# Designs tried in a protein design run: designed miniproteins, single chains, continued (3). Part 108

Each design is a single chain, and the fold is of that chain. pLDDT is the mean over its residues in the fold that is shown.

## One batch from the design tools (miniprotein)

Design m11982
Fold by ESMFold2-Fast:
Structure m11982 (fold): chain A 79 residues (1-79)
Amino acid sequence: MAIELVEELEKALKEYIEALKKAGKISEEEAEEYIKKLEEEAEKAKEYLSSLSEEEQKEVAELLEKQIAKLKAEVEKLK
């Protein structure tokens, strides 16, 4: 569950980066750098979450859901 939410957050962040690029707020090179860093951090987050108890993973899942919702709202603002 928490690992799947990391993947959803990664996808939402990639969509946000793409929206920023299309809006001309960041360069294509900056977008590529952000995506690379995001992919590296996502892998680290998945490894960390895999070491947590089910209860701890549930708490992290609630935080991730909140962040995903916030990012989706920011993407909508860029439309």
Scores: mean pLDDT 80

Design m11983
Fold by ESMFold2-Fast:
Structure m11983 (fold): chain A 89 residues (1-89)
Amino acid sequence: MMTRSEILALLSQAMLAVLRERGLRGPLSLEELLAVYKEAIKRAVAEHPEEAEDIIREAAEVLRGVLKLLGVSEEEIAALIAELRAYGK
């Protein structure tokens, strides 16, 4: 079982890899950031399938917190989190 800090480090490294591969430079739109985050989660789950549930749980918690701070609706947040939960199936 991975710790929260290990999962966050894994997701951060995956996001950095996606950003570099896609040649993206800041500032990024919310849509671009979400696309990078989704890809990072998919890669992390694919590399650590036994930890998929823990990875998705932590990723969803971070996403919920960030989107609430950005004023995204609860309905939109719920839909995005449901999408993330599907990555572990």
Scores: mean pLDDT 82

Design m11984
Fold by ESMFold2-Fast:
Structure m11984 (fold): chain A 59 residues (1-59)
Amino acid sequence: MKKEEEEREKELAKRAGYSEEEIEENPELIRKRLEISREIAEKLREIGDEIDEEIAKRK
């Protein structure tokens, strides 16, 4: 359960440009960065949904 979450977070950090050494040295800082990125992505998704609803109302 939690082990899979840690592995997923590590992969996300690696895709964000962090090296394996950086992830091991400062895992908490990287975790915080990923959390902020997720919140931003979620907000963008909500904005997209609002735009889609506006378009639907116009048709």
Scores: mean pLDDT 71

Design m11985
Fold by ESMFold2-Fast:
Structure m11985 (fold): chain A 73 residues (1-73)
Amino acid sequence: VRLSPREAAAYTAVAQHYARTGRPASAREVAERLGISQATASRALRRLAELGLLERERVGRTTLYRPAEAPVS
């Protein structure tokens, strides 16, 4: 899959956050880590979810992202 540098950075930020905390990351957390706007982070994260590289989770008003899990058997 072809990723832009920003999309690759957003994926890495989510993967590192999840590896470190065991929790999904919000667009705000990714934006703060990368020094970009929430709108920019949200667009990159949606693209990554559309490509199947991240899973989207809705928790109340917040959308969270984590690395896609392989199906269990």
Scores: mean pLDDT 78

Design m11986
Fold by ESMFold2-Fast:
Structure m11986 (fold): chain A 62 residues (1-62)
Amino acid sequence: MEEVTVEYKGVTATATVEGDEIKVEVSGDGSEEDKELARQLALRAGQVLLQKLKAEEAKKKE
């Protein structure tokens, strides 16, 4: 499992990649808008990580 953590205005959002799934958890003190922005940033980072992991697996299978 791989994870990426994003911090934004006291809000912490962690995206965890498990197989083909991305789970995002948001914690900390912030407005709903700040929490949503942190969540979106973590989700995007998680998607980039997932694509990289898939590309590395494809290269290993050659």
Scores: mean pLDDT 78

Design m11987
Fold by ESMFold2-Fast:
Structure m11987 (fold): chain A 64 residues (1-64)
Amino acid sequence: SEEELKKRIEELEKLANEALKHDSVPVQEMAKKALEFIDKARQALENGDLETAREYLEKAEKYL
């Protein structure tokens, strides 16, 4: 559902922002990539495209 996708976006944003605080540059770069996919998921959700939003969130999870 849209509400479940919104919760997943919030949880993944929290994880990515925590990863950005890590002292490892590779970890920070992976977190930045995750945030790019999270942003694309938000855009898809705003357009009512729940399937595309879910796909982008799955891609973001791979970087976290």
Scores: mean pLDDT 85

Design m11988
Fold by ESMFold2-Fast:
Structure m11988 (fold): chain A 55 residues (1-55)
Amino acid sequence: SEAEREFLVEAVKRSSELNGLDGEEMKKFTEKLLKENSIEEAEEKAAKYVEEKGG
């Protein structure tokens, strides 16, 4: 659903900011992932990126 997509975008943005990443860049990245992937796949890919590039 649209609400689930919006929730994921905001969740990734906040998580990214807490890990020293640019929240706006990560918002764009997550939106792009959601265009090409399912919500579950986008969540997994975004989480992995934050883990590998954050901290």
Scores: mean pLDDT 81

Design m11990
Fold by ESMFold2-Fast:
Structure m11990 (fold): chain A 66 residues (1-66)
Amino acid sequence: APLTAEEELARLSPEAQEHYLKGLAAREAGDLEAAIEHYEKALELAPESEAIRDNLEAVRRAKEAA
């Protein structure tokens, strides 16, 4: 069955989830550099996660466009 991005996130280890959530919080605060650092750490722990990778690439593009 197809999983939502939220359901895929729930399959991550607690450590990967924590870094990803910190990345989301930094992104919401407009701290793109902190968001990148947290997403990179989360992706290192869960390299197969498309959700983390897509969020990391989106934040990197936003920083380059600024």
Scores: mean pLDDT 77

Design m11991
Fold by ESMFold2-Fast:
Structure m11991 (fold): chain A 71 residues (1-71)
Amino acid sequence: SLPELYREAARIAKERGREGVSKVAAILAERGSENVTNEEIAKELGISQATARRNRKEVVKIMQELLDQRE
């Protein structure tokens, strides 16, 4: 499931010391949707929209890596 995949991405990010990326992945898991806006993430975490966008892109990259390992 998507929420489970986001939770796994959050764990990987945290293990690599990427706290911001981990927090973004956790928000995506909680909301169950990639449709949550970068503005909402930025406001919730107290970061800039640019940082939220970069961290979100990194979450997607980790998810793609996880999906590739299943093929």
Scores: mean pLDDT 79

Design m11992
Fold by ESMFold2-Fast:
Structure m11992 (fold): chain A 60 residues (1-60)
Amino acid sequence: AVNDKLKDIEEKHKVAVADLLKQAGVNEADIQDVQLITSGPGGEAVQFITTKGVRTVPLK
């Protein structure tokens, strides 16, 4: 489930999911899936797959 993936990201990376959603400009209701991806020299990023398109947010 999307919620389980979001909790895993929050716990492993010690970031608030609410902050990631604000940074991505994503409404939780529009989320279809969430992935962790490797993003250039910044390392890992969160990719939100939504009904309105794909948004990628780098993890610090």
Scores: mean pLDDT 75

Design m11993
Fold by ESMFold2-Fast:
Structure m11993 (fold): chain A 61 residues (1-61)
Amino acid sequence: LSPRLQGEIWLAFGLMALYLGLLDTAIRSFRQAAEYYEKAGDEESAEEARRLVEEAERRKA
């Protein structure tokens, strides 16, 4: 399983969790997505995942 595909899977899981209001799960999932996108060399997708972490954190605060 490629790091990029792992990033995509974690991103999808995080978005589902965010939609369901599972904020802590969404934050953890987006952090995993960012890490795998970084391993894949995909800086744009990694930045997007980090923005989603910030959004979920703002909703929790």
Scores: mean pLDDT 85

Design m11994
Fold by ESMFold2-Fast:
Structure m11994 (fold): chain A 62 residues (1-62)
Amino acid sequence: MPKEELEEEIAVAMGLMEAAVMRLAGASKEEIVELLRRRAEELRDSMPRAAEELLRRAEEIE
C-alpha cells in the first residue's frame, strides 16, 4: 500500500477518535461537527483525501 494512503487513513481515524471522545464527554452535535471541519481544514493541503473524508463524516452527523 502507498505510505500516503496509510497516513491519510490514520489522520481520519485520529479525527474520528477525537470526535468520539468529545461525544463521551458530553459535547454537542454542533461542537463535534465544528471539530471535524477544523481538522479537515488543517489537512486540506497536505492530505486532501483525509480532509474530504472528515468533511463527509461531519455532514453525516448534522
Scores: mean pLDDT 80

Design m11995
Fold by ESMFold2-Fast:
Structure m11995 (fold): chain A 90 residues (1-90)
Amino acid sequence: SFEELLEQIRASTDPAEIAQLVGKLLADPSVTTEQRIAAAKVVHELGKESTDPAFKESIKSLLQTILSYAKAQGDKALEETVKKLIEELE
């Protein structure tokens, strides 16, 4: 479920695992724009709270991947939100 994937993302310390979980979430057609936005915010929070520069860079790359997904899908709400989240990490 979305809630289970979101909990796994929050609990993960591995950027590769986070990326795979986010990929599963984005690929699920039952997941709403609001849920995708919630997941992007969780990913952003993990990056913001980390003291590991390599982890932060991986999170920034993942947010850029989510942005590319939003643009490709025409999801303007997700696109606008993710752009702001990326700016906050710069």
Scores: mean pLDDT 86

Design m11996
Fold by ESMFold2-Fast:
Structure m11996 (fold): chain A 97 residues (1-97)
Amino acid sequence: SLQAALDAAIAASKAYADEVRRLENEGKRTIDKAIEALEKSDPEKAKEVREAYERNLLKGLQLASEKAAEIDPELAAEVQRVLDRYQAFLDEAKAKN
């Protein structure tokens, strides 16, 4: 029925919005963790990551992974995994539109 199709579309839209919010929150937590680690060793690098993050979360994650690699390779790998997951989600969403 038309009503079932509309209900399915609304549910899919809500699920997409909920997933975006979850990935953004994961990204924010991960970048904050990287900034905290960088602040202890190189405050200037921490500042660069914060400024990138304020403009764009993905750019912030990219820079955080790069800068963190020099002080904490495991943390850099964690940031890269979050970035890869978020980017894959955005790429899949773009392909469906």
Scores: mean pLDDT 83

Design m11997
Fold by ESMFold2-Fast:
Formats: sequence, C-alpha cells, structure tokens
Structure m11997 (fold): chain A 75 residues (1-75)
Amino acid sequence: MEALEEHGRRLGKELVDWVEKNYPQYVETARERFEVLRDMILSRLREGRITEEQAREALEQGARAILNAVEALAK
C-alpha cells in the first residue's frame, strides 16, 4: 500500500512537472484530474476490489491518458 501510494505521488509529480514545462495553462487541470484518479484507484485497492498490480497499471494508464488529453486540447 505505502509503496504504491509513493509510486502514485511520484507519477503525479512527473506528470504535473511535464505539463507545467510544455503546457502551463493545463497544469492545474492535469493535477486535479490525476489526484481524483489516484484517490479513486487507491480507494478501490483498500476495499479489495482490485489488486496492487491492477492499481499500478491503472495509475500508469491514467497518467498517459491525461497527458494525451492535454496534448489533444493544445492542438
């Protein structure tokens, strides 16, 4: 749990840092979207509804989806 929470925190920071450097107008949106996603995934893991492997994959896939959405909006 704690290692996965740390992984999510690091992934979120990397996402936000990238958005801030490339598309600063979307930094707050990217941060908020990832925080909601992270909290939902960790909540489902705590409830035993998903495995740690599924949670890790969901966090990584979600971060990529947010990046893709920011790039699509910036075009």
Scores: mean pLDDT 82

Design m11998
Fold by ESMFold2-Fast:
Structure m11998 (fold): chain A 88 residues (1-88)
Amino acid sequence: NPELQARLQQLSRLMVELRSRIHTEEEREYMARLLSERRDRIEAFAKESDDIDALLRLQVRLDAEVLRELAERLNDADVLARLAALEA
């Protein structure tokens, strides 16, 4: 699904930018926890299902959740606005 792949790529770019704005150990630990939870949920789904489109939709949802939680914690209005535009 090229639309879902494009959305994942856009979310990945936002994550790279947000990561560049993290400078404290507390923020890095929070991000690491969110990314670990995301990885575990994706791995669990992949073991039970070969539905590539469903997996891509899950990845989009989880990437958006991680970005939203991190941007809210960082008070990053730019990333929050760009994320909202991608979720429209």
Scores: mean pLDDT 84

Design m11999
Fold by ESMFold2-Fast:
Structure m11999 (fold): chain A 66 residues (1-66)
Amino acid sequence: LTEDEQLEVEAALHIIRATVAEKSGDYEEAAKHYERAADLLAKVPGHEKDAEIYRQKAEELREKAK
């Protein structure tokens, strides 16, 4: 894997973890994983919009955390 491909794979794994946590009602854990995915995607050229989407999703989930 290239460095960019490795970052994409790591981001995808965090998105999967975030989705599982979100479905379990663990919004704080889900937010952390989406935030990590956004950070990783921000380092890959062409994924700036995806990074922004996941950052925003993390922010929304943090607001819902109890």
Scores: mean pLDDT 84

Design m12000
Fold by ESMFold2-Fast:
Parts: sequence; structure tokens; C-alpha cells
Structure m12000 (fold): chain A 59 residues (1-59)
Amino acid sequence: LQALAEQARRDAELNRKAAEELFKKSKEEGLRPTLYSAASINKAGAAASEMIAERLEKE
């Protein structure tokens, strides 16, 4: 269970970094809506993984 919590923490960090890069690329390419949407999805994924990690850590 601890290993799964650590994996969820890593997934959250990767999704946050992906969101940051996609937002930056969206700005550089003139605010393309598809890149902004992809960034928002990755940010939501990070939040979900973080919640899973917290629950696993309490087991």
C-alpha cells in the first residue's frame, strides 16, 4: 500500500509538470485552446492522484 501511495504521489507530480509545460506551450503558440484544455486535464489528474495517495497512506 505504501508503494502505491508513493506511485500516486509521483503521478501527481508528473501531471503537474505536464500541465505547466502545456500552459507554457499554449502561450508560446498564441493561446491554442487544445493545449490549454490538455493542461487543465493534466492538472485535474494530479489532484486525483494526490487524493488517492492520501487515502492509501491512511490504510
Scores: mean pLDDT 73

